# Ledger of designs, part 81: designed miniproteins, single chains

Each design is a single chain, and the fold is of that chain. pLDDT is the mean over its residues in the fold that is shown.

## One batch from the design tools (miniprotein)

Design m2816
Fold by ESMFold2-Fast:
Structure m2816 (fold): chain A 83 residues (1-83)
Amino acid sequence: SAPSLDELIAQAREALAEAEAAGADPALIDYIRLVIAMLEAIKAGADPEAQRRELLLRLYAEVEKRRAPDEEQRAHAEAIIAE
């Protein structure tokens, strides 16, 4: 089953605590705080569909930025494969 809203809030708060303990990038810490605020807004009666869509888009964009290899590294790898 999909996690409940309360479970998602708990997971996000755990992620925040872990990130702070690890000395993570302040931008990541601020982003996790934004995610928690959005989830709490949904719990307080904000439109869940609109808030969830926006939150997922922001999460996806941030994950892709971290997953994407450096454009230079990607171009170099593609050049090697083409040989």
Scores: mean pLDDT 70

Design m2817
Fold by ESMFold2-Fast:
Structure m2817 (fold): chain A 66 residues (1-66)
Amino acid sequence: MSLDERTQAELDALLDSHPGLTDEQRQQVRDASGDAMLQSARDGGSPEQSAQAGLDAARRTIDQLS
């Protein structure tokens, strides 16, 4: 599995662990994850660092929505 596929699978598993989220809230989490990954890459982060930044942003967004 590629890093992108693995990161997407981890994000999907995280969202699946929070079944109370609406479709709009799930999209908000995905958008926050994507924005954090893009920002990390722009700041010179490695692909692995960008993936971790995305997952960390997803967790923070879920915490804020809960």
Scores: mean pLDDT 82

Design m2818
Fold by ESMFold2-Fast:
Structure m2818 (fold): chain A 85 residues (1-85)
Amino acid sequence: AKVIKLESVEVGQKIELPKDGTVIQLPDGSELFILGDHVVGIDPDGLVNTAPAKVGSLLKVGRYTLRVVEVTEDKVVLEVVAIEE
């Protein structure tokens, strides 16, 4: 699968996650991808969290809390709502 690494992430930033099996890697090494109707997050220690790919869903992965803000046929858009130091 295609892997896209993000070098930096800030609160309020939107992350586009394609439904084509693309993996987005966050700066802390956490990974995001779509599996069926769910957003899957895996932290650097291998802890898996999932959330429904529906507007308003929250996902905690690694240092990040993400909210689903848009769902289309091709992608899910996540907003970074919090980053732990």
Scores: mean pLDDT 86

Design m2819
Fold by ESMFold2-Fast:
Structure m2819 (fold): chain A 94 residues (1-94)
Amino acid sequence: EVITLDEAKDLIANNPDAVFLTALSNANHKKELKEFAKSLNREILDIDLNNPASYLAYLGSKKKGYLFIDKNQVIGPKIKKAFEKAGFKIIKVK
């Protein structure tokens, strides 16, 4: 799924119980989403898709989650399946 930055902010606001992760390389998108989440007294957690240790703890959670990635970012099928199986929706931000 591909959404705008404003739609991503709405997603954060409308899902107070969800875990939000980011692997965004776009510094402006990352900054705006993190600042928006902070304004709601919430956190977006940075992960590295090339370092499983950065995200494995979140895949073991019982919470619904969202992973923000860049519009043109490619995720390997094994990593994508692991996130989806854990209840995470992968969202591309444009």
Scores: mean pLDDT 82

Design m2820
Fold by ESMFold2-Fast:
Structure m2820 (fold): chain A 120 residues (1-120)
Amino acid sequence: GPLEGKKVAVIGAGELGRQTAYSLKAAGADVTALDRNPERLAELEKAGVKGILGDPTDLENVRKAVEGADVVIDLTGSNEAAVNAMRAAEPGTTVSLTIPASDEVVEAAKAAGARLRGPV
């Protein structure tokens, strides 16, 4: 399918993030998840999702999670995390948000050459 072999980063591994990561993995995507909670990441790693432990408000943690990603899905609901997702994105990467894009998010997307998708 269209996600087979695609690299997808999921930022936030709460209930929605975990369900999203499992669905993407089942669709054949190479999935990486970023979350602050090591127990959530351990559950995802059992399903073959790569876990990165970190706060998504720290840009360096987001950069590690989104490295080489074709698609980034931010499920944190945080404007700071959304801005960091855009700043860390490589040119041409699609970034999907669960919140309306602020002016800061739009400016960061333009500067990075990222493709902003509206609320998921």
Scores: mean pLDDT 86

Design m2821
Fold by ESMFold2-Fast:
Structure m2821 (fold): chain A 87 residues (1-87)
Amino acid sequence: MPIDDDEVLEAMVLITRGVLDSTRSTMEKNPQKTADQLLQQADKIESKNPEAAELYREAARYAAQGDVDKMNELVVEAIRILSKKGL
């Protein structure tokens, strides 16, 4: 059970921005590694919010394809769901 909703949101934003910033460089080298990282994040949040976890899994599929724009859209939607549904 999350202790602080605001702290969880900030952690997710920081992790997401770190992934997004490295994704553009990493996709030129190894898009599969970025996809694996997104899948690990999905697994970590599934117990709190399965809808957001599913969006991270979809983002991982687009990351594997090198589609940064689609990946980014899905990650933003996951954060929106986490914010609206209270994780």
Scores: mean pLDDT 69

Design m2822
Fold by ESMFold2-Fast:
Structure m2822 (fold): chain A 88 residues (1-88)
Amino acid sequence: GSGSATAENGLKVTVEATLNADGTLEMKVYVNGELAGEKTVATAASNSGRTVGSATFTAPDGTDLGVGVALAAGTSEVVAVAVTVAVG
């Protein structure tokens, strides 16, 4: 599934998320429509029954972004995206 959020500095972040059969999460992150990176991360269960994962990505302009995603339990359906800008 996919979802998007706008970072504090105005960058539009889009996440494509796929939950693997082994319980890992593939995240592809786009910033203003350009691929910033992809990572496979471990997942955790939230108290609402969501599957959650997070990673850091570097945008094409050099901005470091913390990106989190919440999925509907056992699926790749993105229900929330959170983005934080790291200040150097």
Scores: mean pLDDT 79

Design m2823
Fold by ESMFold2-Fast:
Structure m2823 (fold): chain A 91 residues (1-91)
Amino acid sequence: EKRLRRQREAVRELRRALRIAERAGAPESVIELIREAIRYVFSDPEKAIEYLERALKEVRALLLAEDDAARQVQLSELIRSIERAIELLKS
């Protein structure tokens, strides 16, 4: 039951991440990785984590290359949501 609660909380964080990614104009590759992670949260959480770690790597690279302050904030929020989802799935 605690495991299922954490998986539900991870999906909530990932849905938030998708909304942030859409508003920030993130690449389709990042959006697809998050969508695939959501698909696997309940069936294969280890695979969901693999997709999220790939998404994190891509978003961190985008943040390092970003010159716009407002978009830097959005990308940082996206990173926090993905990191929180990974933490929930690993615990």
Scores: mean pLDDT 88

Design m2824
Fold by ESMFold2-Fast:
Structure m2824 (fold): chain A 78 residues (1-78)
Amino acid sequence: MTLEELRDHVLSVYKKDDDGTLTDEEQVAAFSPTMQYYVRLTGSLGEATVQIYKDSIVLAKEGFTAFKKKLDAEFDAV
């Protein structure tokens, strides 16, 4: 997958999570692509893990629109 394809996959999964339609099977399948996206964005597993945590807080507190804005800004910065 390209970095853009990984970003789009992450956005589609977390949109379903925000909508309450994400299944357990879809959530498990999303772990590897999500980690691949953030590792390619940040350059390390440690920084990827911290960024996932920070972005998950944005999704949980501010919803999908704020999460998407943050992800798009992170993608545009690389």
Scores: mean pLDDT 79

Design m2825
Fold by ESMFold2-Fast:
Structure m2825 (fold): chain A 85 residues (1-85)
Amino acid sequence: KTVEDAIKELEKLIELLKKLKAGEITREEFIEEYLKFNEPLLNEKELEALRRLLEALLRESNTDEKIEALIKELEEQIESLKKGL
């Protein structure tokens, strides 16, 4: 995978986290949308592993404040990747 692919994946994750925080989607819809976004790039085993990781992430990020903190962290990761280009 390229750095551009990694940035695109992080941007999609941030988009969905913002929608989740705003109450526009449910936690299950968040998982399904992110898996669907990655479906063309990942095999069945990788998609199942990603589902488990997303479920764990949402259990840990169980408040709006934790979701906002995660969004900030992911935005910082994107900036770091862009500076590395």
Scores: mean pLDDT 79

Design m2826
Fold by ESMFold2-Fast:
Structure m2826 (fold): chain A 75 residues (1-75)
Amino acid sequence: SSEEERKEIQKEISELIGRILRRIGDLLDAEIAAARAAGWSLAEMAEAAKPAFDELNKEILEEIKKFEEELEKKK
């Protein structure tokens, strides 16, 4: 039924959001740990972390694009 399909889509969206939030949190924790080990200021941490966050943002956008393409295939 269309109801079961809607429930599955909502579950997949929730799981995608959960994965994105976890990846952001994990990267932030790793960058904080690296900054503390290096004795970096908050500004130095932000500059050093920028390439990793730029790459993560690119990966997240690509994952969202693939998710949208898979949803269109299920219509």
Scores: mean pLDDT 81

Design m2827
Fold by ESMFold2-Fast:
Structure m2827 (fold): chain A 81 residues (1-81)
Amino acid sequence: SLMEEARKALRDLLSDIEAGKDRKALIERYGEEVVSLVEKMREYAAKNASKPVTKESAAEQDKIRKKIEDEILKLLLERLK
């Protein structure tokens, strides 16, 4: 399905970022908005990694992460059409 292809594209993008691939090449493959949102998601995760974790804060972090992920997947789906 297109949704599974979008999820694979997100996983591939995350792997490409971890591999240190050029940002310009990532933008050409995935789109600037997608790359920017993934960067914001990673920055948000890094910022929260230094904070004490409670059940409430973990649930709120998961909610925010899911919202960002859903927006990334929506943009990737539009690119696959």
Scores: mean pLDDT 80

Design m2828
Fold by ESMFold2-Fast:
Structure m2828 (fold): chain A 92 residues (1-92)
Amino acid sequence: MEEILEKMAEEARAAAPDIAPEDRYKVVREMTEELLEKNKEAIKEELEKAKEQILAELESLSPSSLEHLLMLAKTVGFEDLAAAVEKVLAAR
């Protein structure tokens, strides 16, 4: 997942190096949402494979990272991960 997002971010930087930070955020966000919708099952499978490692690292993640992970888990229907992230966020 990160490799695809990083490649898309690099392509966006290469294609529009002068793009304003606000516009760049919109482009990356739209591309991310489109990838999530097209690859829900593949993303869920990768999250399930990394579940134990992700759960072990939840306490060390920033609130923003936790909110992004929660949105991702809810989008792909990974209820166990969503519940775990919500529990960590509620404890902060």
Scores: mean pLDDT 67

Design m2829
Fold by ESMFold2-Fast:
Structure m2829 (fold): chain A 87 residues (1-87)
Amino acid sequence: TTSEEERERFFEWMVEKLGVSEEDIARVRKILDELGITDEDVFIRLLNAVRKRELSDEELVTLARNIADSLKKQDEEAQKIREELAK
């Protein structure tokens, strides 16, 4: 369980190192929570997109769904490869 102080340090680190604002981090997290997306890879990819350009909430929702769908397809393909290698 992440404490409030650990969360604040994480946000400071991300603002300084990645050039992403606390507002952008909070906005991305809220959108993912509303969509029921718990995949941290989707979160990281959205933060990278926000860092590179200004995105509206509608654009973030669309991008989040597209990334989640792409990752799901990659996971399904990886599972098939693992099953073939296990034979």
Scores: mean pLDDT 71

Design m2830
Fold by ESMFold2-Fast:
Structure m2830 (fold): chain A 93 residues (1-93)
Amino acid sequence: MEEEKERQEAEEKARELIELALKHREDANYVREKAEELARESIEHAKEARKMALYEYLKFQGLAKHGDETYREKAEALKTLYEALEEAIKKEE
């Protein structure tokens, strides 16, 4: 029950951050700031967000290869988020 609750909270925060990155894809600095904020609050939540961002990035990259430019833009936004989370996690360890 506690493990499920912690996982659900991590997944919800990860989803919120992914939605934020997709909404603010033109502002890479803002996305990086939010990734660093999450890593400072909880490295475990940041790791879940990094995992989810990578999964969504690979998914949209695959769809973009099928000829949809919209998925390419979404993939680039998620790659920015993934890289920001990876750097933030490395700084916090």
Scores: mean pLDDT 79

Design m2831
Fold by ESMFold2-Fast:
Structure m2831 (fold): chain A 91 residues (1-91)
Amino acid sequence: VEELKKLREEMFKLAEQAKKGDVDAIIRLIETYRKYVELSKTNTIDLDEEEKEKMKRLFLAVNYILQGKYEEAAKLLGIKDPSALKKARER
């Protein structure tokens, strides 16, 4: 439970850095998301409505990146240049 909270806080911080076009932050966001998904399979998640909305947007954005939908992901994350997401995915 505590581990999931730490991962959520890390993802929120990385998403803010990703908005600035930080490719390393985008890579770390995807890695942290994968770790979060794996841990969430065995743990109950209790989120308030604000955290649910933020997590929903991050979940959708990361899944769009994994599908190669960089324009869609960039809009959700507030990234102006979608090519930063493609660079992160290819590194």
Scores: mean pLDDT 76

Design m2832
Fold by ESMFold2-Fast:
Structure m2832 (fold): chain A 87 residues (1-87)
Amino acid sequence: MREERLEAARELADHFVANPDLPEEEQRASLEEFLTEVLEMTREQLEELAEKMRNDPSVIEELEEKEKEALEALRFFLGYGAELERA
């Protein structure tokens, strides 16, 4: 069910990291589409969530582990940045 979809999303992200010759645009498009299906959110909703987290870092603590993992993969590929994570 949802857990299987999250595992698939993580494997997809790992696959793109292992195959750096894939165009970045294709990597981002595929990952975004897959994560949108898993999270059941549009890109606009994901951007709104990222902005909300930027304004209030405590929002990250309210996310379930599965959502944190999916958002971390999305940040990596779409460039929402590590400002939501402490470096």
Scores: mean pLDDT 57

Design m2833
Fold by ESMFold2-Fast:
Structure m2833 (fold): chain A 105 residues (1-105)
Amino acid sequence: MTLEEDRELLVQLAEETTKLSEEEIKKAIATENVSDLDDAQQLVAVVKGVAENAVEAAKAGLSKEALEEAKEQVELMLKVVEGKNPLFTELLEKALEALEEALKL
């Protein structure tokens, strides 16, 4: 799969996530078991993980290239989601802030 094909898939998943209700997003954020979630809800759980863990992952030795790639993916999702789903937009903004902080280390 090319980087371009991976970006297309990410855009599609982000668009599906904009259709989730506030309750479905809250469920994805609160879940301890991601296997109980649909693909769009799993994307919400992944973004939450980035927001919570990016700085600690950088301290543990995650490469700047991996952090920059994650930042590009979050920025792409934010462009797709911005204004369409306020709760997921807020979560993406938190993930972006965490990645920017991680890149400053």
Scores: mean pLDDT 78

Design m2834
Fold by ESMFold2-Fast:
Structure m2834 (fold): chain A 88 residues (1-88)
Amino acid sequence: MKEKTEEVIEAVRKSMEAAGENAIKKVEEDVSSVEEQIKNIKEVTEQAKRGAREYLSDKEYAEKVIEEVERKGEEQIKKVKEKAEELK
């Protein structure tokens, strides 16, 4: 069970990172897409948090996943905003 928690947290970390990288690439292609990319990251973050809370019966496990999703989502949004400012 502990290994599954760490595996899920790592998978969430990687998926949020990949979403951020994809958003940065799109902003590099079209800087006007920055608001859309930020919205997409926010939506992915909220969906992941909702899924964890609704479908994970282990409260402690669910809270850990939610915390990581929130933290990583905010980090990716910051990177996208910074990249958009560099391109202006």
Scores: mean pLDDT 76

Design m2835
Fold by ESMFold2-Fast:
Structure m2835 (fold): chain A 98 residues (1-98)
Amino acid sequence: SMEEKKKALLEVEMLLGAWLLGLATKALMTGDPRDKRMLELVARYYEKIQEAIEKEDIKGVIELIRQLIAELGKIDPEEAAKFEKTFSPLIEKLEKLA
């Protein structure tokens, strides 16, 4: 339904925002250039994903999340795996709504 679609997209936005806050906190606390690179990457994809959500482009949202996971894996494979595990149930839900 349209309500389930909007709820799933909101869940993506909320989880991505929470992930950004976590990465920002970690980058500030560690001073690690790798943590800063991950923060900048996720922030860039957050803007693109928000634009796709505004357009209700479910396929675009799914593709951008998959691209983000692949790019995170180049910086930190362990962080990418945690991200993928968190977002996989939402991706499956979005695919059923596409």
Scores: mean pLDDT 87

Design m2836
Fold by ESMFold2-Fast:
Structure m2836 (fold): chain A 83 residues (1-83)
Amino acid sequence: DPDLEKAIEYIKEALKLAEEKGLTHIAFNLRQALELVEKDKTKENIDKAIEYLKNALQRAKELGHDEIASLLEKAIKYLENFK
């Protein structure tokens, strides 16, 4: 599914940036979301992944990591379109 593939690409890019910057809480939430999306493509797993991404997005916005926040907003939009 192209929406799912785009969401995964944006999550992976955000994760790379979070890891390079040492943003442990953001990176943790993104790894949890990625695991859920890649394991089983059920509505329940997608909904849980979106919750992890929203938690990461909130923290990124609070800390001023605008690039990570932008990538996460795109990932959330594509996952919401997939379900």
Scores: mean pLDDT 86

Design m2837
Fold by ESMFold2-Fast:
Structure m2837 (fold): chain A 61 residues (1-61)
Amino acid sequence: MDKYNQELIDKAEKGLKKNQPFSEKLTNDIIDGIKLIVEGVNKVVLKNAKKLGKPALPPIP
């Protein structure tokens, strides 16, 4: 039930945003860019920690 209400609100919000093509285009572009950057950064950080920065000896449990 709560989700039903949230979907209604989300739809209305999306409808309002869709009304503004400029906002939608900008938002989509930014989201895509951020997503790529975040994923790239997260990958590099994780890779650096695992492969580069922190080679911990794994003594079998």
Scores: mean pLDDT 58

Design m2838
Fold by ESMFold2-Fast:
Structure m2838 (fold): chain A 77 residues (1-77)
Amino acid sequence: SELVELAAALAVLMEAKSRADARLVLQLMGVPQERLEELAEAVLRALKERGEEIRKLADEYKQRGLGEVVERVRELS
């Protein structure tokens, strides 16, 4: 999903390496408490299975500015 891809890109940019780190990133971005565990797991899975695509997306958002990613994650939460 778009939410998972954007959250995974943010995780890459913030050097999040664990489920707890992924949950913290999602929580700071406004994801509801009840969705944090499911989405953190999906983010880690996306990084494992689609890591190259996610890193390219992270590089793109680094050039455009992190505000766009943060706003979109909040909208999709």
Scores: mean pLDDT 76

Design m2839
Fold by ESMFold2-Fast:
Structure m2839 (fold): chain A 64 residues (1-64)
Amino acid sequence: PVPAPSAMTLEELAKGKAQELVEMFTAMYNAQPSAQIAADLAAAYEALGRLDEAAEMRAKAAEL
């Protein structure tokens, strides 16, 4: 049988968007590091609850 589509919660949708942002900003940061991209990456990691990675990106933003 075709599985019924499950409704995503707003939290799950928001985390999905944050994951997309992490991937996008990680690719951008690896291509051209900048303080702005590092700061945006940190915010996306915080939204996912990845606080250690967020702190690391904030430190990198301060270095650039």
Scores: mean pLDDT 75

Design m2840
Fold by ESMFold2-Fast:
Structure m2840 (fold): chain A 84 residues (1-84)
Amino acid sequence: IGQYKDVYYPKDGKWKEAKIIDSWKDDPSGWTYYKIQYISDPNFISTVIIIDDKYKNWSSGDSYSTIYLQPSQIKDSTGKDITD
């Protein structure tokens, strides 16, 4: 919380600096979810999983630096799919 990260910005398809304004850990997946606010678009608040180069997303079999999530997906009680 209070840190800055480059996060995928879906409106223009680029990576942009965003401020982490909240975080919580999901018990089933072990992922830490971040609520972020984009510096270039402070009215756009999103929830993401941030994976740096030392953390490979091996659970999905993919390698990402950031996964952009909708709030409904992070609240999925089954934890079956976390993408987009």
Scores: mean pLDDT 53

Design m2841
Fold by ESMFold2-Fast:
Structure m2841 (fold): chain A 59 residues (1-59)
Amino acid sequence: EEILERARRIAEELAAQGLTDVGKSLLDWAEKALENGDYEKAEEIVRMGEAALAHVRAA
């Protein structure tokens, strides 16, 4: 639940930066990981998205 909220927020912020497809892919991957009960993978996906967003904002 918390991981999914973070994934949605990251996807929205990536879309605002013009990376809509990246945000959609990240959200889809996180949702699938959670549906499979793979919380470790879902957390990894969210952290990857946070890192990507940080790189875009630092440019």
Scores: mean pLDDT 79

Design m2842
Fold by ESMFold2-Fast:
Structure m2842 (fold): chain A 91 residues (1-91)
Amino acid sequence: GMKEKLLRLIGLVLRLIGLAEDIRRFGASPELAEEARRLAEELVELAKELDEESQQLALRALRRLAEAAREVGDEELAAHLEELIRELEEA
């Protein structure tokens, strides 16, 4: 149902925000970068099925994660996240 999807979205958003802070503090290790990619992809697919407010929440989390990736110099992760941001903006 919609409630379960919304709760899952909120959980993914919080996980992405936490991951952005971890990346800023510790750098984008291969493990953190791979987790970021997986969670971001899951968030985008879920957000596409939800309302505009939920999509905006997801976009804010993705932009925060992309900024963290850029700050630590993980250009591949940042580019991937920016592609996901564009995909969700066009949904």
Scores: mean pLDDT 88

Design m2843
Fold by ESMFold2-Fast:
Structure m2843 (fold): chain A 86 residues (1-86)
Amino acid sequence: MEEKKKELVEKALEALSNGDFDTALRYATEASDGSGAPAVLILEHLGESREVAIAKVVYNIAKKLGDEELVERAKQLRDEIIEKEK
């Protein structure tokens, strides 16, 4: 259900803010009906760090759910993680 998926994305964002990328990926994969983990592996194969790949996937899941507050939080965390990897 959409509400449950939004709650899972909120938990993924909390995990990202705490640097817990494994927990963030678990919640993101649940929110995306299993597509999150394969998407991260593809981005890592293309040369992204695991941390950046997870942040990008969480952002894309938030965008699909259409919740503006989740999208904005995911974008901010994604951009911060990308900055740290430079």
Scores: mean pLDDT 83

Design m2844
Fold by ESMFold2-Fast:
Structure m2844 (fold): chain A 57 residues (1-57)
Amino acid sequence: MNKKMKKYAKKIGTSLSSAKHWADTVGLSKKELYKIAKESVKNKKSPSEFFKEMHKK
């Protein structure tokens, strides 16, 4: 498990298990969550912004 993913879960106010459950519910794999986390760092945006965009789409 990646340290960045744990930090993102903490910053957006959710647990890693809750993030997994959410991903399963919307049909996303853990790999997709990691991609979003990496893109958040790459674009210098907050993790919450990326998760909000995903939820809308």
Scores: mean pLDDT 57

Design m2845
Fold by ESMFold2-Fast:
Structure m2845 (fold): chain A 63 residues (1-63)
Amino acid sequence: SAEIEELEEQFKKYIVSDSKKASEVMLQLTRLMREAGYSPDEITERLFGLMREVAKEQRAKAG
């Protein structure tokens, strides 16, 4: 959903700049994903996936 996509973008932004805001966004994202029918395991995998995507995006921006 658009709301989940917006929160994923905010999480990617804050995970490298503001750990407190990243944590707040993570909690909101977790809640919305649960409401959308994702399991706890799927949510955990997605969050780790987003962190890996951030690492790749930062590397791509540098290159």
Scores: mean pLDDT 82

Design m2846
Fold by ESMFold2-Fast:
Structure m2846 (fold): chain A 68 residues (1-68)
Amino acid sequence: SYQQHQQQIAQLEQQALQGDAQASRQLLERAASLESAGDIMKISGDDEGAEQLYAESERLRAVAEKGL
């Protein structure tokens, strides 16, 4: 569910910021998946959806980089 997904992301973010390198790697993996999904949305003409996915991808990368 959306709520479970958000909870998992929040837990990974907390773990990454506490120096958990594995959590940081998982956030980078999720960021890459979101970027790919954004590319598909952009090709399909959903520019707004693509921008939201790109923004979330960038946010997750920034959190992961702070944890590394």
Scores: mean pLDDT 84

Design m2847
Fold by ESMFold2-Fast:
Structure m2847 (fold): chain A 83 residues (1-83)
Amino acid sequence: MEKLLEELRKQMEKAREEVEKRIKDKEKSVTEYLVEEAKKSGNESSVELARLVGEMDVEGLLELLEKKAPAESQPLLEELKKR
């Protein structure tokens, strides 16, 4: 019984670490994808825009959307920030 409890605790810790890594890796992948896509278009202005977007985290992007979204959509954007 004790070995099973130790294994379960280790698996739970690894699962938490994997979830956090996936979130961070996904954010990096999106930034890199946007930069590569801008380079393919051959437009220098698009590359600069991709760099600016890449410097924003998910919270920054959600804040920008909330600022421009109509009042009806603001509660949904707040829910997305929490989830």
Scores: mean pLDDT 58

Design m2848
Fold by ESMFold2-Fast:
Structure m2848 (fold): chain A 88 residues (1-88)
Amino acid sequence: SEKTQQILEEAQALIALVNRADADLGKKAQARIDAATPAAKPAVAGGMGLEMAVEMRRLSGRLEGTEQSELYREAMERSLALVDKILK
């Protein structure tokens, strides 16, 4: 469906952003999507988005006041937007 395609495109954009913030987390996020069957990919993208939101919030707090904290904050916001899109 169009919604499924949009979710997967947003998941890939989020993974690219996470990879810029933390390459190891970006690799884990990509591996999770790649391991999912096609039918499960939207649900797995949602779970990945929630996990990234939690991790990015934690990292943003530790890097408060640095330019890296802005990148983590953007990744957290995009993670939450992905979860919201899947729930609608």
Scores: mean pLDDT 76

Design m2849
Fold by ESMFold2-Fast:
Structure m2849 (fold): chain A 83 residues (1-83)
Amino acid sequence: SLKEELEKAKKEGLGKAYEFIDRLRSRGVSPEDREYVAELEREITRKMRESTEAAYQLSIDYLKARGYEEEAEKMKKYFEEQK
């Protein structure tokens, strides 16, 4: 099913899931699938945002632990400005 195909794409990577959604839009999506596709786009975008936040936080913590206080502070400010 469409749902199973997209879930498989998500497991292969968020970028591939976006490519799959783009292909669905170009071939045409039924009315009932349209809402499902839109919800999944929002879910994928949210997870990408969450993963990016976690990666930045881990990097900041690592820099601090290694004594790179100035670099950690710059990265934190940069990340906050990009939110």
Scores: mean pLDDT 67

Design m2850
Fold by ESMFold2-Fast:
Structure m2850 (fold): chain A 70 residues (1-70)
Amino acid sequence: MSAEEIAEILEENKDDPKKAVEEISKKTGVSKEKIEEVLLRFIIETGKTLAEMSREELLEIAKEILKLKE
């Protein structure tokens, strides 16, 4: 699974982060807890909700999630 595909899932589910986390977890094999930790870190650091994030910010989140895949 590519960072572009993960970013697309995040964009499609901006208003429902729980669905985004579940879908990404199923497709990447990364645990929901680790994905939620990455999302929360970006939300805290940027001061933005997922819905307010640009495509570039979503791609950075996607890349961090992929780094958790060993």
Scores: mean pLDDT 82

